# Designed miniproteins, single chains, continued (5): the designs that were tried, part 3

Each design is a single chain, and the fold is of that chain. pLDDT is the mean over its residues in the fold that is shown.

## One batch from the design tools (miniprotein)

Design m16075
Fold by ESMFold2-Fast:
Structure m16075 (fold): chain A 70 residues (1-70)
Amino acid sequence: MEAAKRLREAAEKHRENGDEDSAVMLEYAAWRLEEEGKTVEEIGFKNLTPEQWEALRAEVERRRAERAAA
């Protein structure tokens, strides 16, 4: 998906600037768009618990490493 690719590119730029929180949010949004076709707003970041956020942060980092290795 074009939107997911753009979100990952934006995440990479935020990570380069040391904005890890924005990078993780954008990578999570890209992952959800690819898997579920949901928009950033529909993903409902505001409805995540701190525990769910930490788990998703770890998952995003894992998926990013896999994508970079591919």
Scores: mean pLDDT 67

Design m16077
Fold by ESMFold2-Fast:
Structure m16077 (fold): chain A 66 residues (1-66)
Amino acid sequence: MTEERINQIKEIGDKLAKEAKTPSAKEAIKRATNVLINAVKEGYDISPEDAEKALKTVADVEEERA
């Protein structure tokens, strides 16, 4: 169910945002989480595992840019 998938992605995003080392990385994770949630609402099949990998990549990129 779409609502359950959205909740799973929110939980992953919140966890990774709390683990973020910089405010910039935290903000980037929150933005990316919203993008993934909107994609699920539009009918794209995004697994929680794929969401976690994508959000970790976003965090790593932002931390590398700092």
Scores: mean pLDDT 80

Design m16078
Fold by ESMFold2-Fast:
Structure m16078 (fold): chain A 64 residues (1-64)
Amino acid sequence: LSLETIEAITLAYLMIEEGRSPEEIIEELVKRGWSRKTAEKIVRAAEALAKGDYEKFAELVKEL
């Protein structure tokens, strides 16, 4: 994972903890220069991390 990808996952994770919707997080990542497809993957990874599903997180980050 690149540092930029780690920062994006961290941002998405914090936004989930703040109660932001997945759509709001995707739009924020797109505004920051991420493609929508990659932003969706970042949000899925952050959701897995927020649930403590580390196995799913590891599988999702392989796609990033």
Scores: mean pLDDT 85

Design m16079
Fold by ESMFold2-Fast:
Structure m16079 (fold): chain A 100 residues (1-100)
Amino acid sequence: MLSLEQILRAIALALRAIGLELDAELLERRAKELGVLDEELRELLRRARELARRALELALEALRSEDEEEAERLLREAEELLREAEELLREARRLLEERS
């Protein structure tokens, strides 16, 4: 059965994933307003959003898991995907600032 720590961690990861999807949408909107939304920036934002969405799915799956070992695996995978999404959003923000 899931520990309280695993439950809280899954909730925190789900909230992070939602936040990253919102950040990607805001960056895309800003890039469109500035006229700098090219294919490279669009692809970075699309990939970041896809990774964040996948991380959310894994965090929610961990909450539904009856096995602590399976939940731990899912939580670790979600954390890695969120880290990659954060790196892509950082790159997208850098490109937006350079082209602004």
Scores: mean pLDDT 87

Design m16080
Fold by ESMFold2-Fast:
Structure m16080 (fold): chain A 74 residues (1-74)
Amino acid sequence: LKKEIEELREKLAKLVEEVGVKGIPFEEFKKLAEEILKLEKEYFVKEKGEDEKEVEEKAKKTLEENLETYKKLK
């Protein structure tokens, strides 16, 4: 899980380096952000023993904030 999260974050970082954040299509950025958050949710539930519902609510809020940040970067 932690390694998979790191690999996805590295993939996103490479895309940002190549084309910039604004160069990444919104749909592709959203898919990557959703996949990273899905794995982070599993990590917090399994490794940290956090409540699954609470982790899911926090993940939804984080995704919303990340997508709003992307939109503001115009």
Scores: mean pLDDT 74

Design m16081
Fold by ESMFold2-Fast:
Structure m16081 (fold): chain A 55 residues (1-55)
Amino acid sequence: SEVDRLVEEMIKLAQESAEKIKEAERRGDEKTVKEIEEEYGKTMQKMEEEIKKLE
């Protein structure tokens, strides 16, 4: 289903973002951490709205 596809994409995005944030934190790159968090938040909100339309 479309919902399953979006959920899978959200899980993938969450994992990838977490890995990138962890690496940036390890380097002490606080600015990159914030940029990734903002980008992630916007993308997740967009996907959440799409799921809401399907359910």
Scores: mean pLDDT 81

Design m16082
Fold by ESMFold2-Fast:
Structure m16082 (fold): chain A 61 residues (1-61)
Amino acid sequence: VSEEELQREVDLALVLIIFGIGVATGDPEGARQLADKHLATLPPEVAEEARKLLDESLKRM
């Protein structure tokens, strides 16, 4: 496993954790905004993947 692949997985996990905390505290909209701010610091391809995961999570709720 490459260092880049590990970093990507860590970044994706962090975005999901931020979102999950916001949902658990009753502020899914605020959580989405915080996650989006973190996504802005990631490479575009990683940010796109993370956004897709967030959208899927929201759709399942």
Scores: mean pLDDT 74

Design m16083
Fold by ESMFold2-Fast:
Structure m16083 (fold): chain A 71 residues (1-71)
Amino acid sequence: ASGLAAVRALLDVPPEQVLEAAENILKAFGRDAVGPLVAALPDFPPEKQEPVREAILRVGGDEAEAALRAA
């Protein structure tokens, strides 16, 4: 599934590139990537959690904010 592939791709990216990579994944897969990324957020290293959260908020809109609050 696209969401699981997105999570795995971000685990392989250096921390300084995570924000750009996460934004690109969210633009490519749209809303289908938001849920899996939010669910996986606590499992990312701390240095990757903030960039991923920022990318979700920038691209995902109101649904992404609600999902982040529910997680």
Scores: mean pLDDT 74

Design m16084
Fold by ESMFold2-Fast:
Order: sequence, then structure tokens, then C-alpha cells
Structure m16084 (fold): chain A 82 residues (1-82)
Amino acid sequence: SELIARAVGLTLLGLAYREEGDYKKAGEAFDRAAELLEKALGESDPDVALAYRKLAEAYKKAGDEEKAKKAEEKAKEMEKKS
């Protein structure tokens, strides 16, 4: 969906900001991606789990272990339902 595509794009944008040293902008982009994926949780889209896994990896790279774990838990929940 457009919502999931935007969340993935924001995750990639956040990683790019982090590589350039803009840690604040990186965090803002990741948090916005999380908000979009939260809205997508009820949409039964198979790409939601993949998008959450990518976001979790991005949060881990940023050192935000709590947000990374939350994103992993959401991905796991979506993968169990089929």
C-alpha cells in the first residue's frame, strides 16, 4: 500500500540522515515510519511485517533498542497470522 511504501521510504531516509550525521532528523524519520506502520497494522497487508523488520534494523543501527524490540514484536505478530 501507499502507507507501507511511505514508511519504508522514511526508514531509508532516516538511515541516509544517520550516515550524514543528522541523528535528530534520522530519529524523526524513523518515528514517522513507525506511526505509518501502526496505522497499517489493521490492513492485512503481507508487506507490513517486512516493513517492521526493516524499521527494527534501522532502530538497532541508531542504538534505540526499545523501539527496535517493539518493531520486531509487531513484525512477529503479523508473520504468525496468515
Scores: mean pLDDT 80

Design m16085
Fold by ESMFold2-Fast:
Structure m16085 (fold): chain A 68 residues (1-68)
Amino acid sequence: MEELLEKARELLDKAEEAFRNGDYDKTIELVKEALELLSQLDPNDPIVRRLRAAAEYLLDKVEEKKKK
């Protein structure tokens, strides 16, 4: 459980770095991978909820940048 959470955190951290560098395709791929790991975990876990929210926020920011 914690191993998957830690992996998801690392993927989201790398996604934030890719987003900062303007690599939106890499950001989307990394976020999707993190969401796939999180989808296999307990949705009532507050850490899982927080990481899912962060992942969805990054996807929204990427879409916002592409539309604007």
Scores: mean pLDDT 81

Design m16086
Fold by ESMFold2-Fast:
Structure m16086 (fold): chain A 60 residues (1-60)
Amino acid sequence: MKISRKELEAEVLRALALMVRGIAKIAASRAKDPEKAEEILREGERRAEELLRRAEEVER
């Protein structure tokens, strides 16, 4: 199997997006304030979406 630099970059970005979602979910579950938990989840989802868009752009 031969993986190009572009494919590797895209895979790293996708892995980072999954990590960001996971970390945000854990951080939100630990937040004592429900409002803060919602902010953490929103920011995590936003960052994950940015990373996924970048992965798609790199693969083009």
Scores: mean pLDDT 81

Design m16087
Fold by ESMFold2-Fast:
Structure m16087 (fold): chain A 61 residues (1-61)
Amino acid sequence: LSPLERRILMAIGELGAASNRELAERLGVSQSTVSRHVRRLEARGLVRRDAAGRWSLAAPP
């Protein structure tokens, strides 16, 4: 994982669930940057989208 992807995972863990906008504001990057990296994390099974469109950590450990 890239350093930004690790920071995204940590931020989601701290917030419980977060939108692309909330992650962008917390990490100081654009929503498009967050969206690109979060899609990679979703493809790896590390995050999931909830019914409200927020990202949460997937079931693992």
Scores: mean pLDDT 81

Design m16088
Fold by ESMFold2-Fast:
Structure m16088 (fold): chain A 70 residues (1-70)
Amino acid sequence: SKEELQKKIDELEEEAVKLAEKLTETKDEKVLEEFKKVLEEILKLEIELYPSEADTIKTRVEDALKKLEK
């Protein structure tokens, strides 16, 4: 259901915030890889919930990943 997908996205977004904070502190490659995986899963679920907004969602995730490379 859409409600179950939204709940999973919310949980993953909370995990992404925690991983971003940990990445800022540790600069650990394993934390970076975990963060990327969480963002990829969020992207997949958001596109499933909002297929008409897929391009906007992809751009948002790409921008987030680009910031990590700097």
Scores: mean pLDDT 77

Design m16089
Fold by ESMFold2-Fast:
Structure m16089 (fold): chain A 66 residues (1-66)
Amino acid sequence: MSAEEQAELAEKYAALAVIYLGQGNEEEARRYAEKAIEYAKKAKELGNTEGADKSIKAAERILEEA
């Protein structure tokens, strides 16, 4: 899986976490936020740092609220 594909998955999971948090589904929000962090870290390891750091920060905030 490319760095771009992993960054895209991180962004997608972060967006899903925001949606579920907004719906009051804290369990799904937390689960998708954790996946967003996982894929963002993998993307960063492969050289996509800019998007990955943004996704990690967003997901960490969701985990604090969920």
Scores: mean pLDDT 79

Design m16090
Fold by ESMFold2-Fast:
Structure m16090 (fold): chain A 87 residues (1-87)
Amino acid sequence: SKELEERALELLEEAKKLLEEVLKEIEEGKYDEKKAKEKILEAEILLGLALIIIGVLKTIGEEVSEELLKKKEEVQKLLKEVKEKLE
């Protein structure tokens, strides 16, 4: 469904914004551990929901766009980078 794909893209874009905000706060030395963890958890939930939508689309035999797959990979990479900086 085009509507489901658009929803997954919106979820991934929101997750990206949260992760980019955490990276900026770390880089600027304005890092608050509790707030960063809350943003990371929210981004993980949003990514998880988008992955469920992608899984459903694949299961019902609908094509998943290159744009959606690329955005998924971008968000997964950002999440890994954020987690590595907090270790």
Scores: mean pLDDT 86

Design m16091
Fold by ESMFold2-Fast:
Structure m16091 (fold): chain A 72 residues (1-72)
Amino acid sequence: AEELVRRAEELARQAAEAAKAGDYEKAAELLEEAARLLERAAEEASGERAEAYREAARRARELAEKLKKLAE
């Protein structure tokens, strides 16, 4: 589970860098991938950890949708 979270954190970091560069489409794609990894981490976790991972995934997807809107 922790490995999936670490990968998601790295993708989120890359997404932040892409957004700073004005590449909102790439930033959104990276956040969508991070959300997928967090959803998988939630499946391997239980209780409050699983809920935290699901919430992080939801926030990442919401941010990705906003960035897609900016990319058009």
Scores: mean pLDDT 83

Design m16092
Fold by ESMFold2-Fast:
Structure m16092 (fold): chain A 63 residues (1-63)
Amino acid sequence: SPALERARQRAEEHRKRYEEDVKAMTEASKDPELAEILRKNAEKHQQEYDAARTEAEALESRL
């Protein structure tokens, strides 16, 4: 299903963004303002990843 493939692609993209944000947070040890921004970005990407995974699982179950 094209919808399933798009959901999987979206999950993978947000997973990569989450990993990038987490790495950047670890390296921003002396900039608490930047670290907080990166933390919020990581949370958003994790939520999008979880949503895309849930969508993919629902699409697989309804095939």
Scores: mean pLDDT 81

Design m16093
Fold by ESMFold2-Fast:
Structure m16093 (fold): chain A 99 residues (1-99)
Amino acid sequence: MKLSEEQFEAEVLEALALIYLTLARKYRDKDLADPSLQPEAVRMAKRLIELAEELYKNGRIDLAIELLQVAIDIFEGLGVNDEYLERAKKLLEEAEKKK
C-alpha cells in the first residue's frame, strides 16, 4: 500500500513538473518580450523551483535540473534578483554534481 502510494505520488509530481516546465518555457519566451506578463512569469519560476526541490529529494535529478535552468532563465531575463534565484542557483550546482 505505502509503496504504491509513494510511486503514484512520484509519478504525479513528475507529470505536474513537466506541465509547469512546458508552461514556464512558453511564459519565458513570451514574457521576456511583454512586461505585462512579468508577475505571472515570476510566480511560475518560483513554482518551478519548489517543484525542482521536491524532484531533487525524490532522486529525479535530470528533471530538477531542467526546471531550475528555466526558472533561472526567467529570473535573469526579467532582471529579478530574488531569494528564489539564489536558492535555484545553489540547488542547480548541487544537482549537477550528482548527475
Scores: mean pLDDT 72

Design m16094
Fold by ESMFold2-Fast:
Order: structure tokens, then sequence, then C-alpha cells
Structure m16094 (fold): chain A 57 residues (1-57)
């Protein structure tokens, strides 16, 4: 749902890179336009685990 996508986008701002990586994978499963835009930002994350998750999504 739109609300779920927004909650996952908010989790991409979490301090914990594991939380951000899981949010990226879930956004990839949803695959809507808003999720895809958020994933492009996650591909540029400072932590390699988050970047890898976003690329696989």
Amino acid sequence: SEEEVQELIDLLKDKDPVVRAVAALKLGEIGDEKAKEALEKAKKDKDPIVREAAEKA
C-alpha cells in the first residue's frame, strides 16, 4: 500500500544500516514508482550493505 511504501522510505533514513538494507529489499519487492525513486537514492548510501541490497532490489 502507499502507506507501507512511505514507512519503508522512512526506514531508509534509519541510523542502522541493517534496517536500511531490509527496507531497500522490501521496497524492491513492492516495485512501484515511488519505491524505485527511493531505491536509486539507497544505491548511493554510505554503507556497502545498503548499496548492495538496493542494487539487488
Scores: mean pLDDT 82

Design m16095
Fold by ESMFold2-Fast:
Structure m16095 (fold): chain A 60 residues (1-60)
Amino acid sequence: MSLEELIEKLRAMGRTEEADRVLEMLQKAAEYLNSGDIEKAQQLLDEAREEARRAVKEAE
């Protein structure tokens, strides 16, 4: 929920490029999960959350 809310907030603020970047990171994390690389998936999820939070904070 929190990541989805951040992505929607970025889109509402006109930060579509940042929202698209976060979505790309989430897709990459899903690929790592499917390959069994849980640690890399976790790192990408953490990076996606930080990127989304930073972009929202800068836009506010």
Scores: mean pLDDT 79

Design m16096
Fold by ESMFold2-Fast:
Structure m16096 (fold): chain A 60 residues (1-60)
Amino acid sequence: MHVLRVEFDSEEKAREAAREVRRRYPDVEAEVEGNTVILRTNGSVTRAIAAALDAIGAGL
């Protein structure tokens, strides 16, 4: 299992990012803790990184 943490400027941005990850990557678990999104997947590390980058893009 791969676990990545992505921090945002606010909880609202984190929630938006988590929604985008769930929409594009249904195989990736996205959990919000404050302003941080925790991404978990049993797939490849590349898949986890792609989800994290899309989350960052959504949070911009």
Scores: mean pLDDT 77

Design m16097
Fold by ESMFold2-Fast:
Structure m16097 (fold): chain A 79 residues (1-79)
Amino acid sequence: MRALQAEAIRLAAERAEELGVSPEVVELLRRAAEALAAGDEEAAARLLAEAAEATSEEEKPKLLEAVAAAQEALAAALA
């Protein structure tokens, strides 16, 4: 469901910010979540691609950790 995918991206953005990922990447993730929540899958895909391209090699592990944490938080909320 698009709503759950949007929430996962939003939670990933929050965790990425906590882990010190750049504000530019965090903002792109938040915008992607908003686009997906609005049903604009094309805009969400473009924003996610821009976030990935803006992410430095040093930030990639932090971004992956943020995504994993978001998935765990969503799973816990649904339990």
Scores: mean pLDDT 79

Design m16098
Fold by ESMFold2-Fast:
Structure m16098 (fold): chain A 60 residues (1-60)
Amino acid sequence: SAVQEKAIKIAEEYVKNEGLTPSAAAFKAGLILRDEEGVSIDQAQEAMKAALDYLKSKGY
C-alpha cells in the first residue's frame, strides 16, 4: 500500500542518515505517518512491520 511504501522510504532514510537500527527506524516511520498523515494505529503498525521486514531483507 502507499502507506507501507512511505514507511519503507522513511525508515531506510533513518537507517542511512542517522544510523538507527531497523527496529528503531521502522518505529520512527510509523510515528511520523501517524503525526503527518493521521493514519490509524493499526495502519501504522502494519506499515512498521512492512518497513522492518524490508530493511532486514536488504541486510540492514
Scores: mean pLDDT 85

Design m16099
Fold by ESMFold2-Fast:
Structure m16099 (fold): chain A 60 residues (1-60)
Amino acid sequence: MGGVLSPLEARVVRTLVANGPQTVRELAEQLGVSPSTVSRQVRRLLDRGLVERVGRRYRA
């Protein structure tokens, strides 16, 4: 995704597309990073309209 997304932001989006809606914890486990790192990435993706929140889960 070039200059639009960081590598970690792109991995979050791809994981949500592949696996469907996931919580911050599930994303952290899939990506091998801390929940706080995932939380920062999902906030940025929400601000960009690339993901949306569905209850406690996020989807692309």
Scores: mean pLDDT 81

Design m16100
Fold by ESMFold2-Fast:
Structure m16100 (fold): chain A 70 residues (1-70)
Amino acid sequence: MEIVPISPEDKAILKRALEEEFEPTEEVRASLDDPQGADLGLIIEEARRQGAYGVEITAAVILSLKRREA
């Protein structure tokens, strides 16, 4: 598990995407409950496993934006 720093606004967008097509695992929920960010890599992998394309794309976009902020 690698927690990526993420804004509360981006975390809210991610949580909204998760509500539509995705059942979070224990690991994903623990990651999302971390106040410093989320494990975006874990979320992308789990979204691919479940076929939740909206979640996969949303998490990948957030990860890309965080890499450009750094």
Scores: mean pLDDT 72

Design m16101
Fold by ESMFold2-Fast:
Structure m16101 (fold): chain A 68 residues (1-68)
Amino acid sequence: PADLAAAEAKGDATLIESGNQARKLAQEGVANPEKRDELLQQAIDNYIATSKAVGAELDAARAAHAAA
């Protein structure tokens, strides 16, 4: 179904974008040692939050697909 495929594509794009942002923040941390720990913690927290949100959305889409 279109809903499940759309949710999977959206989830993949969101996780890729979140991963790219985390990598960018880590690189900025290397360039700015005073902010390294702050930027790394921000990147980790943002990625975990995004991964949980995407996972919940995919689980809901799979449940809806199975119920159809």
Scores: mean pLDDT 75

Design m16102
Fold by ESMFold2-Fast:
Formats: structure tokens, C-alpha cells, sequence
Structure m16102 (fold): chain A 59 residues (1-59)
């Protein structure tokens, strides 16, 4: 239902924000591997947001 979609949306936004923070932390440390990991998490969060957008369109 709509409540489950809202919870997934908030969780995906939270993940995106954390991943962005992780990118900056990795850049400050010069940790290329951590930066690549964080970039993959950003891509996952964006994909989940796109899927949620499609689910909201069905409502």
C-alpha cells in the first residue's frame, strides 16, 4: 500500500544521503576503493527511487 511505498522512499533517500557523505569522506581520505563502493550505493538508491516512481504511478 501507500504506507509501504512511503517507508521505502524514506529509506532510499536516507541511503542516498549516506552514500553521498561516504563519497566525500573517501575523497578526503584518498580511498579510491571506498569511493567506488559509495558510488555503487548511490546508483542502487537511484534505481530504487526510479522503481518507486513507477509504483506510485500505479496508484
Amino acid sequence: GKEELRRRLLKAIGRLLRAIGDIFDAELKGDKEAKEKAEKEVKRAVEELRELDKEFEKL
Scores: mean pLDDT 83

Design m16103
Fold by ESMFold2-Fast:
Parts: structure tokens; sequence; C-alpha cells
Structure m16103 (fold): chain A 55 residues (1-55)
């Protein structure tokens, strides 16, 4: 549904914002970089699911 797609996109935006913050505050931390990568991958999956619900 459109409402579910919107919710998934909001979650994805929050995950991307968190990832961006981690990269900014801890640019030399491999642990924080790995966490940011995981958050970005989750955001991409949510965005893909949102697209499927809209189309």
Amino acid sequence: SAAEAARLREEAEELRAEADMLRTVAPNSPLHQARADELEARAEELERRAEELER
C-alpha cells in the first residue's frame, strides 16, 4: 500500500541519516564504518520494498 511504502521510505531515511552521522563523527573507526555500511544496506532494502509496493 502507499501508506506502507511511505513508512518504509521514512525508516530508510532515518537509517541513512544515522549512517551519515556515524561516518561524520567517527570517520577513522572501522567499527563505526561497518555499522554505517549495514545501515545503508538496510535502507536500500527498505527502499526496494517500498518501490515494489508502489508499482
Scores: mean pLDDT 86

Design m16104
Fold by ESMFold2-Fast:
Structure m16104 (fold): chain A 92 residues (1-92)
Amino acid sequence: AELNKELYEALEKAEEYAKKAIELLKDPKGSLEEAKKYLEKAKEALEKAKKILEELLKKNEYKKLPPEEVYERIKRVEELIKEAEKLLKERE
């Protein structure tokens, strides 16, 4: 289904952006401005993923619950965003 593809794409982008933010924040020469932009993009992508998941559940497009891996990926992205926010506060 197209929504399933969009969900996984949004999760992939959220994870990618969060990791880039962390990488910039762990580098003493890394740009704080770029790190903030990637963190914002990660949050936007995660919110998009959550909205798509809600639509999939509402339309009853799953025979059972969504794959457990979807919830695990959301949790992983949330943990990465939390780490990036902590690192950002430590550099300010």
Scores: mean pLDDT 81

Design m16105
Fold by ESMFold2-Fast:
Structure m16105 (fold): chain A 55 residues (1-55)
Amino acid sequence: SKKAVAVKDFPADTPAVLALKKGDVVDILREKDGMVEAEKDGKRGLISADYLEVI
């Protein structure tokens, strides 16, 4: 699957949003207009594409 790395910390206080630390690698499940649904360590959620670099 398509992978991406977090380029900066992204805190998330809602269950629909995926919290990331800089350097975290995620699997991209789908994307729409600057938003990405991703999975990390069994957790899925939304994150802004601005926080990710595809690898």
Scores: mean pLDDT 77

Design m16106
Fold by ESMFold2-Fast:
Structure m16106 (fold): chain A 58 residues (1-58)
Amino acid sequence: MKISEEGLKELKKVLEELGIDKKEIDKIETIEEAVEVLKKSKTEEAKQLAEILEKLLE
């Protein structure tokens, strides 16, 4: 697996920098859950990150 638990923690830091709620971030255990949280965000930056992550999961 290319994304480790450390990679997930780094992703959570990026989500926090994008202004996503800390409680929502704390519930994320997988990259797919991170993508869902990003899709629910209304910021352009979060939507772009979600698209990048979805492409990496394919």
Scores: mean pLDDT 75

Design m16107
Fold by ESMFold2-Fast:
Structure m16107 (fold): chain A 74 residues (1-74)
Amino acid sequence: LSEEAKEALKKAEEHLAKAKEALAAGDKEAALEHFRKAAEAAGEAALLLGAAREDVEAAVEGAIALAERVVEAA
């Protein structure tokens, strides 16, 4: 992995951890914000690894929509 891709993945992991912490605390707004940032960071890593931008944009939007449904259900 390139250093840039590793850094993007690290940011995705950090935001995912914060999203889980916020969700456990009942802070749905903070959980959604961190899930969104995690999806965006993962998308950046995918672009750096050669994924097509249109595929990454669709995947990021789908991940955010799924996170919204999960947080609402929690």
Scores: mean pLDDT 81

Design m16108
Fold by ESMFold2-Fast:
Structure m16108 (fold): chain A 64 residues (1-64)
Amino acid sequence: MDAVKLAREAGRAAEAGDAKAARELAQKMSEGSTVEELREAALELARQGDATGAAAGWGAMQMK
């Protein structure tokens, strides 16, 4: 599962005000990824300067 891609999509949905899509993407990340995969995705997006995408990855870790 591409957690980085899903975290970016969740970040973009949140920025667009689509709370339902953002939540669905975060849930999908949480269910389909390990804590380590979610942490790596959040760190990668933070490195790229995508604060909203990084936040989505950290949020998905907390849903486990």
Scores: mean pLDDT 80

Design m16110
Fold by ESMFold2-Fast:
Structure m16110 (fold): chain A 83 residues (1-83)
Amino acid sequence: EEKEKEIKEKLEKLEKEYEPKLKKAEEEGNKEEHKKILEEMLLKTAELLELDEETIEEIRKLLEAGDYQSALKLLEEGVKKLK
């Protein structure tokens, strides 16, 4: 219970940290910076969720391939398994 609460708080902090950075990159039309920030956010989220190393590697490969939808699905499945 306490561990789940700590993870949720860390996820909220991470979203608040990256949200303005993503918005700035979007407003500047800097697609490369937006992609980099998004990849960092997703990988840090996977780390905070304490996902298996194999799952984190799969997410990384999907991000490198530009398959953000599949990477997000793996993160969502990881979150559901914590419940």
Scores: mean pLDDT 74

Design m16111
Fold by ESMFold2-Fast:
Structure m16111 (fold): chain A 64 residues (1-64)
Amino acid sequence: SQQQIQALIVSILQAVEAGDLERARELLGQIKDKQLRKKLEELVERVAAGEISVEEAYDEALAL
């Protein structure tokens, strides 16, 4: 469901904020939509690189 996907996105971004990139990648693997997963992988990499905040990544993810 959309609510389950949103909860998963939040969990992914929380893992990135905590510095747990392995957990973030495991959670990304649970996303069945290949296009959404690819875009979220790019957002995770940008947060990890310090290019955007977790809050900005969440806003971008909700726009997908």
Scores: mean pLDDT 81

Design m16112
Fold by ESMFold2-Fast:
Structure m16112 (fold): chain A 57 residues (1-57)
Amino acid sequence: MDEKLRELVREALKREGLDESLEEELFAFANGWKRGFRLPDEYLPSLVELAVTAHKV
């Protein structure tokens, strides 16, 4: 679970041209939402996209 989420965060950082220092921040947001709402792993890509979008605002 955590390894898959970290992979998705790293791919998102690379895709969006964001700094590697943001990995822990984006992981924390996505993981927090997944745990808070008790979402299944199929939502991990969507949660990472939301974390990236929230950071850009």
Scores: mean pLDDT 78

Design m16113
Fold by ESMFold2-Fast:
Structure m16113 (fold): chain A 65 residues (1-65)
Amino acid sequence: SKKVILTAVALGVFASATGAKAKIETKGDEVTVTVEGITPEQLEELREYGKQLSEKTGVKVSIKL
């Protein structure tokens, strides 16, 4: 859906802004972000942002290391 694409793009931009390496995957109504080289503080911010996006869009968001 368009909401999945928008959520994936938003998460990708946010993750890229941290300087970490990010892999974004979409499957149905789910977006998975796999990050490498992220700090614990940046990871928590990314998870909170993903949660807020999920609540607003209905898209399931998962953040992995």
Scores: mean pLDDT 81

